# Ledger of designs, part 75: designed miniproteins, single chains, continued (3)

Each design is a single chain, and the fold is of that chain. pLDDT is the mean over its residues in the fold that is shown.

## One batch from the design tools (miniprotein)

Design m10585
Fold by ESMFold2-Fast:
Structure m10585 (fold): chain A 89 residues (1-89)
Amino acid sequence: SSELQKLLEEGRKLLKENPEEVKAYKERLEKLKNDPDPAVQLKVDFWEGKITPRELAEKAGISLSPEEEQLYLEVQKMIKEKIEELEKE
């Protein structure tokens, strides 16, 4: 499966509104920010909203339909909002 499919699966697990899973994912993302691997940084940038699903797909060498692009944009937004809610207080 594509790298975007793996990211979508990870995002859907976070959307179960489990605070422990969201916190664990946030902590993992913070650790991954220091990883020198470009593929890891690309995924971190995607979940932080620094790159679009289209840009991620182009860098990963995969095709992305307009419907998939919209779906991944919505998942990216939801993950960002959930992480921001966890950091709110």
Scores: mean pLDDT 68

Design m10586
Fold by ESMFold2-Fast:
Structure m10586 (fold): chain A 91 residues (1-91)
Amino acid sequence: HHMTLKEMLELLEKGDYEPLLARLPKDFVIPADASEEYKKGLAYELLGFWYQVAGETELAAEMYRKAAEWFKKAGNEQLAKDAEVNANIAK
């Protein structure tokens, strides 16, 4: 059985982002030295996208806002800004 979005969120809130990152496109390369903050940002952004596709717009916006917070902690201001834009679109 596949994991539900809720189950993936529960794992991510416990710090386990691997199930979400395993679902990135195969040609997406995460740098070997990527910070945990960057990986958490990616995981929340991916979860936001899937909640948005599922029509869960408020959950999508919440996930995109969390992605922006983690990208800011990772020092990636452009990804943080893009995630904030996605949060505003999802609502």
Scores: mean pLDDT 82

Design m10587
Fold by ESMFold2-Fast:
Structure m10587 (fold): chain A 91 residues (1-91)
Amino acid sequence: AKIVVTLRVSGLTEEQIREIAERAAEEARRLTGAEVTYEIDPEDPGLLTFTIEAETREIALAAAEVVIETARREAARLGGRVEVVSVEELD
């Protein structure tokens, strides 16, 4: 199962956004065992895309939830905000 999560992070520096992206991906991998990669748009560094791959839809959805909640928590800690732009389920 594959899920793509797109988040917008605002009110933070590019360095802080990169730290949040890495922590969110690491936490999701640690808790779910899913494969999680991320990309920061070089033209729009506030736009983060996470690609999640797992053996089951349930694991992929759990990983997506961990990504979103970790990003929101870390952004709030630093005085920023996270908006979920999209969550796309792929075959």
Scores: mean pLDDT 87

Design m10588
Fold by ESMFold2-Fast:
Structure m10588 (fold): chain A 89 residues (1-89)
Amino acid sequence: MEARLEAEIATSLILMIAAIAKTTKRAVSDREVDLLERLAAHVEAIGSREDIRATAEALEELAEINEAAGDERAAARLRAMAARLRAAA
């Protein structure tokens, strides 16, 4: 139960970061990508199928924002995370 709650919190944090980035049209920083990678790995390991799918969608949206801002490296990392999550769902 506790582990599932942690995955739900991690999913909610990723969705919040995506919502803020979309509203502000601000690319996520390298530090934020590192945090997202850790949170996404946690969701992949113990998250529900719904959490995994929601997280993958949010990461793809963040990748589009970073790509539009010219941060191709961060966009590639975010898309790789989303692809791994979609494969796990």
Scores: mean pLDDT 84

Design m10589
Fold by ESMFold2-Fast:
Structure m10589 (fold): chain A 68 residues (1-68)
Amino acid sequence: AREDLEKAERYLATAETALRIGAPKSVVLQAAQEAIRYAQHAKETGDPEIAERAEEIIKRAQELLREV
């Protein structure tokens, strides 16, 4: 659902901010994992535009997980 996409985007922003300000690794990991979880749920709606945006969020969150 669109709500899941919005939550995924908010968690991704939280993870990126946490990394930038030097928050504990656990905070970055949790936010990035939640972003992936909500993005995966958003992909289940069958909307191609939502699925493409969700895939971008997943890729960015995975990149953040590699930087932690």
Scores: mean pLDDT 82

Design m10590
Fold by ESMFold2-Fast:
Structure m10590 (fold): chain A 84 residues (1-84)
Amino acid sequence: SSENEEIAQKLYNIFQEKTGLKLKDKPTGDAADIAALIGLLKKYKEPPYEIYTAAYKATLDVLQGKKSGSEVIEEAKKLIEKYS
């Protein structure tokens, strides 16, 4: 949805502000993509390997049904509020 795309963009903007790093592709509104962005942002102070490992694990939790899309969106909203 457009709201989820805005959430993904806000998470990416915070991550870029904190790290100076850019993703090659524009973030989507997909729950798995948003989970990856949450993982990146939670570990942004860690070495790159740990950052990307956290993003990968967060994506897998959604894809394996361990975390619902609605839970991901609520976590994203809380994280945006924390860094806004």
Scores: mean pLDDT 81

Design m10591
Fold by ESMFold2-Fast:
Structure m10591 (fold): chain A 96 residues (1-96)
Amino acid sequence: MILPLPAVALATVEADTEEQARALKEKLLKELERLKEQGIVLVEVEIEGTRVFIRIAHESKLKARQAAARLVLIAQSLGAKGTVEDVSEEEVLKAL
């Protein structure tokens, strides 16, 4: 049985220091536990210096984007910068 591919969104967060980036990663992962109740799936978390990259998936592109935006808003409330990007279905297929 062929399952539909989930929509993936990327939340990128930039902190002032590497220590703040690590703390933000942990806090955002805790928020993702609540979002799992809405069907949000964590695909990948990567940290690179002061930047945290979080890829999340949902069957609905809108729900994936809203969840990524929620993570960015939490990061911004803690003094970090953030952006949200849609990941194309072709890019998701290449990662599988």
Scores: mean pLDDT 75

Design m10592
Fold by ESMFold2-Fast:
Structure m10592 (fold): chain A 90 residues (1-90)
Amino acid sequence: AVGLEVQRYMDEMRRIARETGKKLKDEEAREALMRHVKKIINSFKIESTQNRDSLEKVKRIGDEAIERVRELAEKALKDPEEAKKEIEKS
């Protein structure tokens, strides 16, 4: 079911965010990461709801969302200042 796929993608994005947050020493960078990830998840939820009749499209959008979360997590760990800027741009 499309709903199960959507839930799996959201859970994975939240897992990546939580594990990355545990490794961040800067509280502001951690908060910025969490806010940006919430925006990515919310966008995914909206797009998935609009495409509930297309499992293939939901999977593509979900894969793209997970990759964006992973990229953001890597940036946050490498450069916390860049993570803060990503929030300001969004």
Scores: mean pLDDT 78

Design m10593
Fold by ESMFold2-Fast:
Structure m10593 (fold): chain A 68 residues (1-68)
Amino acid sequence: MGPAIPVLRGTILEVKSARALSPDLLEIEATIELPDGTVLTGLLYARSSDAPREPKPGDVVSGLLLPL
C-alpha cells in the first residue's frame, strides 16, 4: 500500500461507493482529477465540510486519498 496522498480541490470523475463513517467523516471510493491534471483512483477520506454527502461526477472534494 502506498502512502496517503493529500488532495486539495480534486474533481470527481467517477464514484464507485460513498459512505459516512461519522457525521464529520466520509469515505469515498472514486477516481479524482487534481488541479494539475493528475488522475488518481482510491479511497478518499474527507470531512463533511470538504465533500458532499452523496458525491457525484463533477463535485470538488478535499481530503486524504489512499491509492487502490
Scores: mean pLDDT 83

Design m10594
Fold by ESMFold2-Fast:
Structure m10594 (fold): chain A 87 residues (1-87)
Amino acid sequence: SIKEQIEELGERAIELVRRLRARHPELAHELDLLLKSIEEAKKNLDIEGLIRAVQSLARLARAAGDEAGAAEAEALKEELERLKEEA
């Protein structure tokens, strides 16, 4: 179901934030704010909110020079955009 896919992609975004926070402790404040946004969007089944949050996450990862983290966030964004089209 769409609900299960939103919850799954939201959890994957949360896990990405946790990994980025571990690699970039200097970004803890910004990552904690994004974590709250992702958790709220997941709770509300807000696909658009999740898309915005993972887009911000990708930008933050790129600014930190974390190419792998940015690529993973962009992949999550693409999956969310496809899910939104199917909804």
Scores: mean pLDDT 88

Design m10595
Fold by ESMFold2-Fast:
Structure m10595 (fold): chain A 65 residues (1-65)
Amino acid sequence: MAEIKRLQEEAERLQQLAREGQEAVRQLQKSSDATPEDVAKAQALTDELQARAQQLQAQAQALAA
C-alpha cells in the first residue's frame, strides 16, 4: 500500500513538472531569442517526464489490482 501511494505521488509530481515543461516549450517557441536546439531539448525533457509519469501510474494501477 505505501509503495502504491508513493508511485502515485511521484507520478503526480512528474505530471506537474511535465505540464510546466509544456508551457516552457510553448514560451520558447514564441520567443525570438530561443534556438531550435533549445526548443528541441526542452520538448525532449518534457516528453520524458510524461512517459515516466504514465509508466509509474500504470505500475501503481497494476499493483492495486
Scores: mean pLDDT 81

Design m10596
Fold by ESMFold2-Fast:
Structure m10596 (fold): chain A 60 residues (1-60)
Amino acid sequence: MSLEEIAEKIVERLPELSLEQAKAAVSMTLKGYSAEEIAKTLGISRATASRAKRIVEELL
């Protein structure tokens, strides 16, 4: 499964995220960033960042 395919699945579950934000969330999760760091970097809520991170972890 490609990073882009994972990002598309994130947008399907979290439509408030753009595809670019989802791609960044995937990359940051794989690099070991926390949900708080992802939220701050992308300008999204910590809850949304936490859910995106969980989706990435479920798909790996």
Scores: mean pLDDT 83

Design m10597
Fold by ESMFold2-Fast:
Structure m10597 (fold): chain A 66 residues (1-66)
Amino acid sequence: SELDEAVARARELAKKLREYDNPLLQMQVRSLDSALDRVAKYGASYLPVLRKLIEWAEKLLKEEEE
């Protein structure tokens, strides 16, 4: 499902971002972890928020992997 794919992607991104000694990336990890906790409690209603955080995390990761 789209929810399961978003959860898997968010977890992958959080794991990758944790490898960097960068305060902005670590802040994004905390945001992703919070959104994942809310998705676990509230389900698909939080999917749009999770997707937005995934988008921001991917942009930040791309900048670091340049």
Scores: mean pLDDT 82

Design m10598
Fold by ESMFold2-Fast:
Structure m10598 (fold): chain A 55 residues (1-55)
Amino acid sequence: MEKEIEKIKKFLEKTKKRFEELMSQADPATQERLRKQLEDLENFYKKKIEEIKKK
């Protein structure tokens, strides 16, 4: 259980770091789009973690 959640968290953190690097180089409009995409990814992984916790 924790092992699967840990894998998801690790993948999410790696993806977040990549997005943060892209955002730091982008203009404000592009940063907003990237933040939206990152939020969608975070929500996706939060849902996956909840499904694992469920059973």
Scores: mean pLDDT 79

Design m10599
Fold by ESMFold2-Fast:
Structure m10599 (fold): chain A 116 residues (1-116)
Amino acid sequence: SEVERTLREFADALAEALGLSEEERALLREAVELALKAKSIQEMIDRLLDFGERHESDVVYGLAALLSLLRAAKSEEEAFRRALQHFLAGGLSEEQARRLAELAVRLYKLLLERES
């Protein structure tokens, strides 16, 4: 599905931007596959939080936090601003943060359609 493709593209881009090892990237991919089995954005967040706790993964916790910020956004413009601030606060360059924020907004739009 487009949600699956976009979430995997986002996870791969995030792993590249953070310089994750192949082991860390594999862990993030496994967390994403578990999240994709969720039927709602809230269930996806809950699954990512549980996975992050079980594996002590800061990047998976960060993904759950990002989805929570996007879910609280009232518009695509607000979602972009929230995602951008999240990545900048995480220490990414402005160029990396903008690219990831664009992917995050695309993901957010698809998740909203999935819940309809």
Scores: mean pLDDT 84

Design m10600
Fold by ESMFold2-Fast:
Structure m10600 (fold): chain A 64 residues (1-64)
Amino acid sequence: SAAEAARRRAVHRQIMEDSLKATEELLKLRKEHPEDKELIDNYSAKLGKELQAKVEEERARLAA
């Protein structure tokens, strides 16, 4: 139904907003700690995979 699709899109938007905030914070951290870039990049990669898993879960719900 359209209402159910709208609610699922709201969840997707929340994930995107959280992703943008996390990305901005990580970029700031890189500027503050350029010598620790590798540590920050590894953390960013883990966070990115968690966010992708949530996005893929939502995509599967929309496709199913």
Scores: mean pLDDT 76

Design m10601
Fold by ESMFold2-Fast:
Structure m10601 (fold): chain A 72 residues (1-72)
Amino acid sequence: SLEENKELALEMLRLAGDNLAAAKKIGLEVARFAESQGYPELAKEAEERIKKAKSVEEVAEVVRETFDRLIE
């Protein structure tokens, strides 16, 4: 489910700790997932925000918001 995918992504971010590069890779996979679900504009927005993120916490926020917009 989308909720289970959200929880998995957030757990992967928790395991990344303070490793921003690892967190950004996870975030970019979430953006690709959004595109695969038929939301290319949401995916592009998420990708741009993730590239500009300066902390793992900022990546986690983008991931949460992206999944929340996918959940209907």
Scores: mean pLDDT 86

Design m10602
Fold by ESMFold2-Fast:
Structure m10602 (fold): chain A 80 residues (1-80)
Amino acid sequence: MEKVKEAALEAAKNKSVDPLIKLARELGMKQVETTIEILKKNKSVDEAVISAAEAMLLAAGMPLKEIRELVNEIKKILDS
């Protein structure tokens, strides 16, 4: 769980989904990895990072309240 949070925040800071793709690959989350790669090709950087983070956090079993809080933090980082 903590590794997913760290990768999501890193993705926001770097304005890139690559940290999340790398972690999905390392964790063997093939379906999530494919979803993030599709988001990278079809969405803006900000939309791709937000959606990729949500997908990884949901797949990792994070509670919805914590996902919402982390997504708000990600949005603040992307806006700065």
Scores: mean pLDDT 84

Design m10603
Fold by ESMFold2-Fast:
Formats: sequence, structure tokens, C-alpha cells
Structure m10603 (fold): chain A 91 residues (1-91)
Amino acid sequence: SDTARRLQALIARLEAELELGERENWSVEELRGSLLGQVDEVLALARAEIPEAVPAIEALRERAKAARSREEVYAVARDLLALLRGLIAAT
């Protein structure tokens, strides 16, 4: 579906941004900022196409805002990727 295609693009973009952040040795603030940008794009898609996923994504957004370490940022990113993959399997 078009929704699945958009979700796959968001997964690829998030993975590419995390890889870039590691390669360029981004700060925790830069990693968090990048993750928040990705979460906001996911929220926009979910509000339009998958409203049932909105609460879970908003919870991830709050966790991303509170993240203070690389480990915490990566944990949120991992959970976001798992959520997006689950949504693709459901579409």
C-alpha cells in the first residue's frame, strides 16, 4: 500500500540518520534532535492514516524528549523502528 511504502521510507530514513550520527560522532543533543524530527514525521503520517498508532508514537516522542544518553536515544529509536515494522505488517 501507499501507507506501507511511506512507512518503509521512514524506517530507511531513521536508520540512515542513526548511521550518519554514529559515523559523524554526533552529540546526544544532535541525535535526540534528529530522532525527534523523525518522530514528528511519523506522527504526521499516523494522524492522517493510522490514528490508532498515535498514542504509542506520542509516548515515544516524550521518551525521546527525556533521553539524556546515547543509550536512551537508541532505545527509543529501536522501539520506534519495531513499531513501524509492526505497522507495515498490519497494512
Scores: mean pLDDT 88

Design m10604
Fold by ESMFold2-Fast:
Structure m10604 (fold): chain A 97 residues (1-97)
Amino acid sequence: SEKRELIIKAYNEKHAPGPLPADKLGLTAFGLSGGTGNKELIELLEKANLAGLPQDKQGQTALHLAAKAGNLDLVEDILLGKIDVSAQDALGQTAAH
């Protein structure tokens, strides 16, 4: 998917001295809601060194869980800074925002 290239490009444009925010509760909730099926995308992120982003206690980043869940739109939004993982609970769950 061309989104994989856009994700890598967005990271290169938005990565800064400060890493992306990482909320382990939000990351876990997203991972549970999306399941599995994006090992290829995760592998590409690892090769692009995107897996070196801030990690939760399991060593998973927001991009890791978003890619694992198959939500490329969320991965791109996180990289562009349109959303942070702390807000993911309101976006990844059907709970009131």
Scores: mean pLDDT 46

Design m10605
Fold by ESMFold2-Fast:
Structure m10605 (fold): chain A 65 residues (1-65)
Amino acid sequence: SLLERYASGELSREEALALLEEELSTLTAPNEATLYAAKALLRIGFEIDLELLEKGVPLSSITGS
């Protein structure tokens, strides 16, 4: 996943965010409102996860659902 690649040092924050936007561009949903909401939630969750990793929270504590 992008988080694992970021946590391993393979990706910078900017690269991880750019790749997320590329993945989100391929996302589909039944309607535009649902698609917008899904993309917004994924962006927020990803940014929080990146900030937690930057603060030293281990990946295993972030991924658990």
Scores: mean pLDDT 78

Design m10606
Fold by ESMFold2-Fast:
Structure m10606 (fold): chain A 82 residues (1-82)
Amino acid sequence: MIEELEKKAKEYEEQADKATSPVERARLYGLAFLYRTVAELLRAIKEGKLKSFNKEFLKKVLIDMLRSLGAPEEEIEEVKKL
């Protein structure tokens, strides 16, 4: 899961770098930041540094934020299966 979220973050950063619109670039960097942040929180849980959260809670937060930022529904369904 963590590696897959980091891969998605990198893909969105690469898309943002190629974006011609400043607004679209900001949205894509927002998606990249979201994926990286959730991956880091999941790593903290795995390392025992964060005990008040669990994987399923972070997945729900990620899914809700991805919808708000206009991520494709197919991608959201893929995240649900992780």
Scores: mean pLDDT 81

Design m10607
Fold by ESMFold2-Fast:
Structure m10607 (fold): chain A 67 residues (1-67)
Amino acid sequence: MLLTDEQIREIIETISEKFQPLSEEEIEALVEASRDWTLEEIIEWIGNVLGEEAAELAREVYEELTK
């Protein structure tokens, strides 16, 4: 399942607040880089870089956006 740019941005911003503060430019760069990725690929990447807690939060944010 492919995410919209808005969904990817929301996930990254939420994770940034809790785990790793990112600038607006860094957030946009990550949105661009992950544009062609599926939800599962984005979650796996987050888990590998920031840990399982960040991956779980990313999934929760996605579920809220798609309810």
Scores: mean pLDDT 75

Design m10608
Fold by ESMFold2-Fast:
Structure m10608 (fold): chain A 80 residues (1-80)
Amino acid sequence: MEKREKAIELLKKAIDAVGKEVKDIDTQSRIARLLVEAIEAVKKGDLETAKRYVQEALKLSRDAGNTEAAKLLEEALKNL
């Protein structure tokens, strides 16, 4: 699997995990939006922008205690 394809797969899984772990809808919506923007940046080949969105989403996920989403986002960063 290509690293970019793997990163997109992990980011999609992270969106699903956020939807299941986060009870605060505003925080859930913000993290999901960052991850959608990260996926679009990966598709365009803008890996620096993608990394920034994933890093912000990772910080928010850690602050919210979303352990599964945070783990998936850390793995996505390794594939970017």
Scores: mean pLDDT 81

Design m10609
Fold by ESMFold2-Fast:
Structure m10609 (fold): chain A 90 residues (1-90)
Amino acid sequence: MTFDMSLLSPEERALVDAIRNGDLDTATALLKKLLDIPESLDPTVRRFVEKLINGTLTGRDFMKLAFELGANGLQDKLGRLSRLVAGVLA
């Protein structure tokens, strides 16, 4: 779980910093923007971010969001989601 933070873009770094600071609203807005997530997934994204902030995120939570992104044609965003989660958990 060692991760090089220099591999993140400035916007991805801002998201990791918002999560580490417990800023739920900013982190949720940045994650939606970075992954182009539709409003229909807003409750799922907010719950995912809350779990990241609280340190309670499980592999199952990650797989659920990844599945929903794929179902919405956002499979190309899965790599970015993976990097962002790794950056937060590092």
Scores: mean pLDDT 78

Design m10610
Fold by ESMFold2-Fast:
Structure m10610 (fold): chain A 96 residues (1-96)
Amino acid sequence: SAARAREIYVGVLADPSLSPAQVEALARALVADIAAIPGVTILGTAVRDRLVFLGVRVASEAAREQLRATLAEHVRTSGAVGFGLINHATFERALA
């Protein structure tokens, strides 16, 4: 469907210096910042070791650009070391 075509799945790798509690805090901060973006809906999140998995629905290209900028800011602030797009199957497996 059109809604599925507009879904984006992202893996965010936390800095190796972060404790498990700090990785959970990073996940909460990412969810809060992303949920604040107009036209973005959080579908789900999961944490596996240093990886934060995020599924989002994006209503516009402007929302997609703001999502990317928000993820890049977390890399700049040393909470994350990188992020990348993942497929739907990888995201669904992370939620299980």
Scores: mean pLDDT 82

Design m10611
Fold by ESMFold2-Fast:
Structure m10611 (fold): chain A 81 residues (1-81)
Amino acid sequence: SASARAFAERIRELVERTIRLYEELYKLTGDPKWLELAQELRDIYNKISADASNLSPEELLELLEQIERKLEEAEKKLKEL
C-alpha cells in the first residue's frame, strides 16, 4: 500500500540519519561502541529491507518508532558533548 511504502521510505531516511550521528559520535569521542551501533543498525535495516514485502504496516510502524527513539538518543548524546 501507499502508506506502507511511505513508512518504509521514512524508516530508510531515519536509519541513514541515525547512522550519520553514530559516525559523528565516534569521530568526537573515539569510542568504537558508536561504530558498532552504526553497523548493528545497518544489519537490522538490511535484514528488514530484504523481507519488506512480508512486513505489515503495523510492523513497519513499530520499526519506525524504534528507530526514532535511537535517533533521539543519539541527538541527545551529541548535544551533551
Scores: mean pLDDT 80

Design m10612
Fold by ESMFold2-Fast:
Structure m10612 (fold): chain A 105 residues (1-105)
Amino acid sequence: SMQELLEKGKELRKLGQKYFEQGDYAKAIEEYTKAIKLFASDPVGRTRSLLNLAEAYMKAGDYARARAYIDQAEAEADRIPDPFTRGVMLVGVAVLRVILRKAEK
């Protein structure tokens, strides 16, 4: 069911976050990528997972992929119906763009 896919997506995002906190960015990327596929119908879950994926790529030193995923997260955030939640996600986009610019120096 759709609800089962969304719950599995949340579990994979949480697992990715655990790997990220341990500094295992490769495993974090793998789990976030799986989560994004399960959130096909959930723009909030997709946007969060894309932002997490962008941060993991940035920590791994892949700034080109980090930028591409930030751009995808911004586009996906525009699909979020709730203006407050959309605004929160767009702040996340803006914060990661600033961090990425500083990391690329």
Scores: mean pLDDT 89

Design m10613
Fold by ESMFold2-Fast:
Structure m10613 (fold): chain A 73 residues (1-73)
Amino acid sequence: SEAAAKQAAAGLLIVAAEITGSPEDVRNAVDLLEELPVSEIDPKLIERVRQVAEKLGDEETLKRANELLEKSK
């Protein structure tokens, strides 16, 4: 499914960002998740984006992840 494929790709980008320290990879991950209905997103993936964005100091990606997490409640 589209949701499964995009979430798998986002998960790989999160892992890449954790290894490389690249804010671009975590930003691309949140871009993919934002293409999905929030109800179809695993909240644990949103939380991982939030944690990586916070660690890397990417305030804009952190804000976007927080907005997705709020909508998932």
Scores: mean pLDDT 84

Design m10614
Fold by ESMFold2-Fast:
Structure m10614 (fold): chain A 63 residues (1-63)
Amino acid sequence: GPAPAPPPADRVASQEQRDALLAWAQQTGASADFLRQVARDLERQGDHQGAQDMYKLADQKES
């Protein structure tokens, strides 16, 4: 099938949306830089927990 489109980062605020983004990132091999960008957007929205989860995934990609 077609490559899955990335979820919109500026709308990732709920656990459901974070799970979808995490699944997409793992499935498509999204870059650590992309995940860090999403984490920063989540922090700006006040979702510090979601941001931390994205930073951890980005760190795993580089380690």
Scores: mean pLDDT 69

Design m10615
Fold by ESMFold2-Fast:
Structure m10615 (fold): chain A 69 residues (1-69)
Amino acid sequence: VSATEAARAFREAAERSRDLSPEEAAEVVRETFERAGIEVLDVRVAPDGSVVVTVRVEGHEVEVVIRPG
């Protein structure tokens, strides 16, 4: 998966998780990345309701933070 494909998937995940609960957002984010062919290493919900996702893109581990509301 290229960085461009990863960026598109990140944007899609953020848009799809808008107005969802953190738990629902975490599921949608995981599904969106996996559907895009991105290797998801970890998904967690932070105490502030943010969804923190660790993915592997082009051999690099990248942490992405998505705020659903």
Scores: mean pLDDT 77

Design m10616
Fold by ESMFold2-Fast:
Structure m10616 (fold): chain A 56 residues (1-56)
Amino acid sequence: SMLEELIERALKVVARVPENREFASGRPYTLTPEQEERMREAAREAAEVQYERMLK
């Protein structure tokens, strides 16, 4: 479904955050497991909100 695709894309962005941040800043960037989990939850919620808006 569209919602599943949006969630999958959002989670892929989260997975690349350390790499993208390191590339942009030129310094190592790491997430704790707790920070990564919270970021995944926020990304999922954002994707669900985006999906609801697309239906209107």
Scores: mean pLDDT 73

Design m10617
Fold by ESMFold2-Fast:
Structure m10617 (fold): chain A 92 residues (1-92)
Amino acid sequence: DAQVEEQIKALGEEKVKRAQEAVILGMAAKAQLALLAGEKDPEVLASAEEALALAKERLGFDARKKDEEELKKILAESQAIVKEVLAELEAL
């Protein structure tokens, strides 16, 4: 039934979008935590700048304005969402 297939696809797309937003937030939080920890690796610094820019441009999220405890909370919540969505997608 085409209607059932379309509903399953829509549910999958919504879960993928939720996971993508969680990944962007988590990467930005992780990047800012690395910068606060005094990371000096040029490749890590370049990746951190890209993650921070992406979160700001896509989600309006400026990780540089968050304190360390807020960043750790955002990272933990992001990792939990991604894990949950991956488990739910395997069940589809």
Scores: mean pLDDT 79

Design m10618
Fold by ESMFold2-Fast:
Parts: structure tokens; sequence; C-alpha cells
Structure m10618 (fold): chain A 84 residues (1-84)
């Protein structure tokens, strides 16, 4: 079940990244659906480097939530993710 929860966390992260692009970057739903996660991440990075504080804050929230969920998953299934 740890793999299923990990996949769900990654799916939620991808959806949040798409939502950010749709909401803050002025990209259409069709364009967002056609882009890879790497292409979306590149556009988000470009907006942050251009000084878009709203995009920076939203990206930070998404990353923080993702990291928190991963940490909770590792804590819940330490045997699946244990280092020696």
Amino acid sequence: KAKEELEKIYEEFREKVRELALTHLGISQEEVDAMTLEELSQKIREAILAGDEAVFEAAGEITREFSKKLHELYKKYPEEFSLK
C-alpha cells in the first residue's frame, strides 16, 4: 500500500503544478494538459526568476505540502523507505 500512497502523492503534486500554471501563468487548460511536468516546472521557474512573487509563494506551498506528505508516508511505512 505504500506504493499506492506514494503514487497518489505524486499525482496530487502534478495536479497542483498544473493548477498553478493554469491559475497564475495564464496558460490555457489545453496547453497545460499537453505539457510535461518538466515543461510546466520550467515555466514556473521562469516566472519566479522574473520576480512573480505570487507564483513563488504558490510554488513554495505546493513543494512544502508535497514534502510534508512524503515525510508522513516515510513515517507511516519506515520499513519500505528505511536506509541501512
Scores: mean pLDDT 77

Design m10619
Fold by ESMFold2-Fast:
Structure m10619 (fold): chain A 108 residues (1-108)
Amino acid sequence: MSLVEILKELESEDPEKQVEAIRKLTEFAKKDPSLIPQVVAALIKALESPDPEVQREAARGLVEIAKISTDPEVLKKAIEAFEKALTSPDPEVQREAREALEAIKKKL
């Protein structure tokens, strides 16, 4: 499956398909770090989803990518996305964003 096909699944109106797409994008970035900028951009958009499951999976994917990324620009974008995720009404999204911010800031 190509990156373009996975990005198209992320635009689905079905939250389950969006969650599957996020998981696939995260795995793609782990296997090919050159895809990290494109995957991070897609996951940041997914954090703005009205669906809490999609938001949680996007946050989880960004945390995993941040752990393997050494690019300061990628880490800065992830920090901005997680700071925005702290305003989520979902306590699980807020918790994952707090833990992610603490972990990422230790790398900078």
Scores: mean pLDDT 77

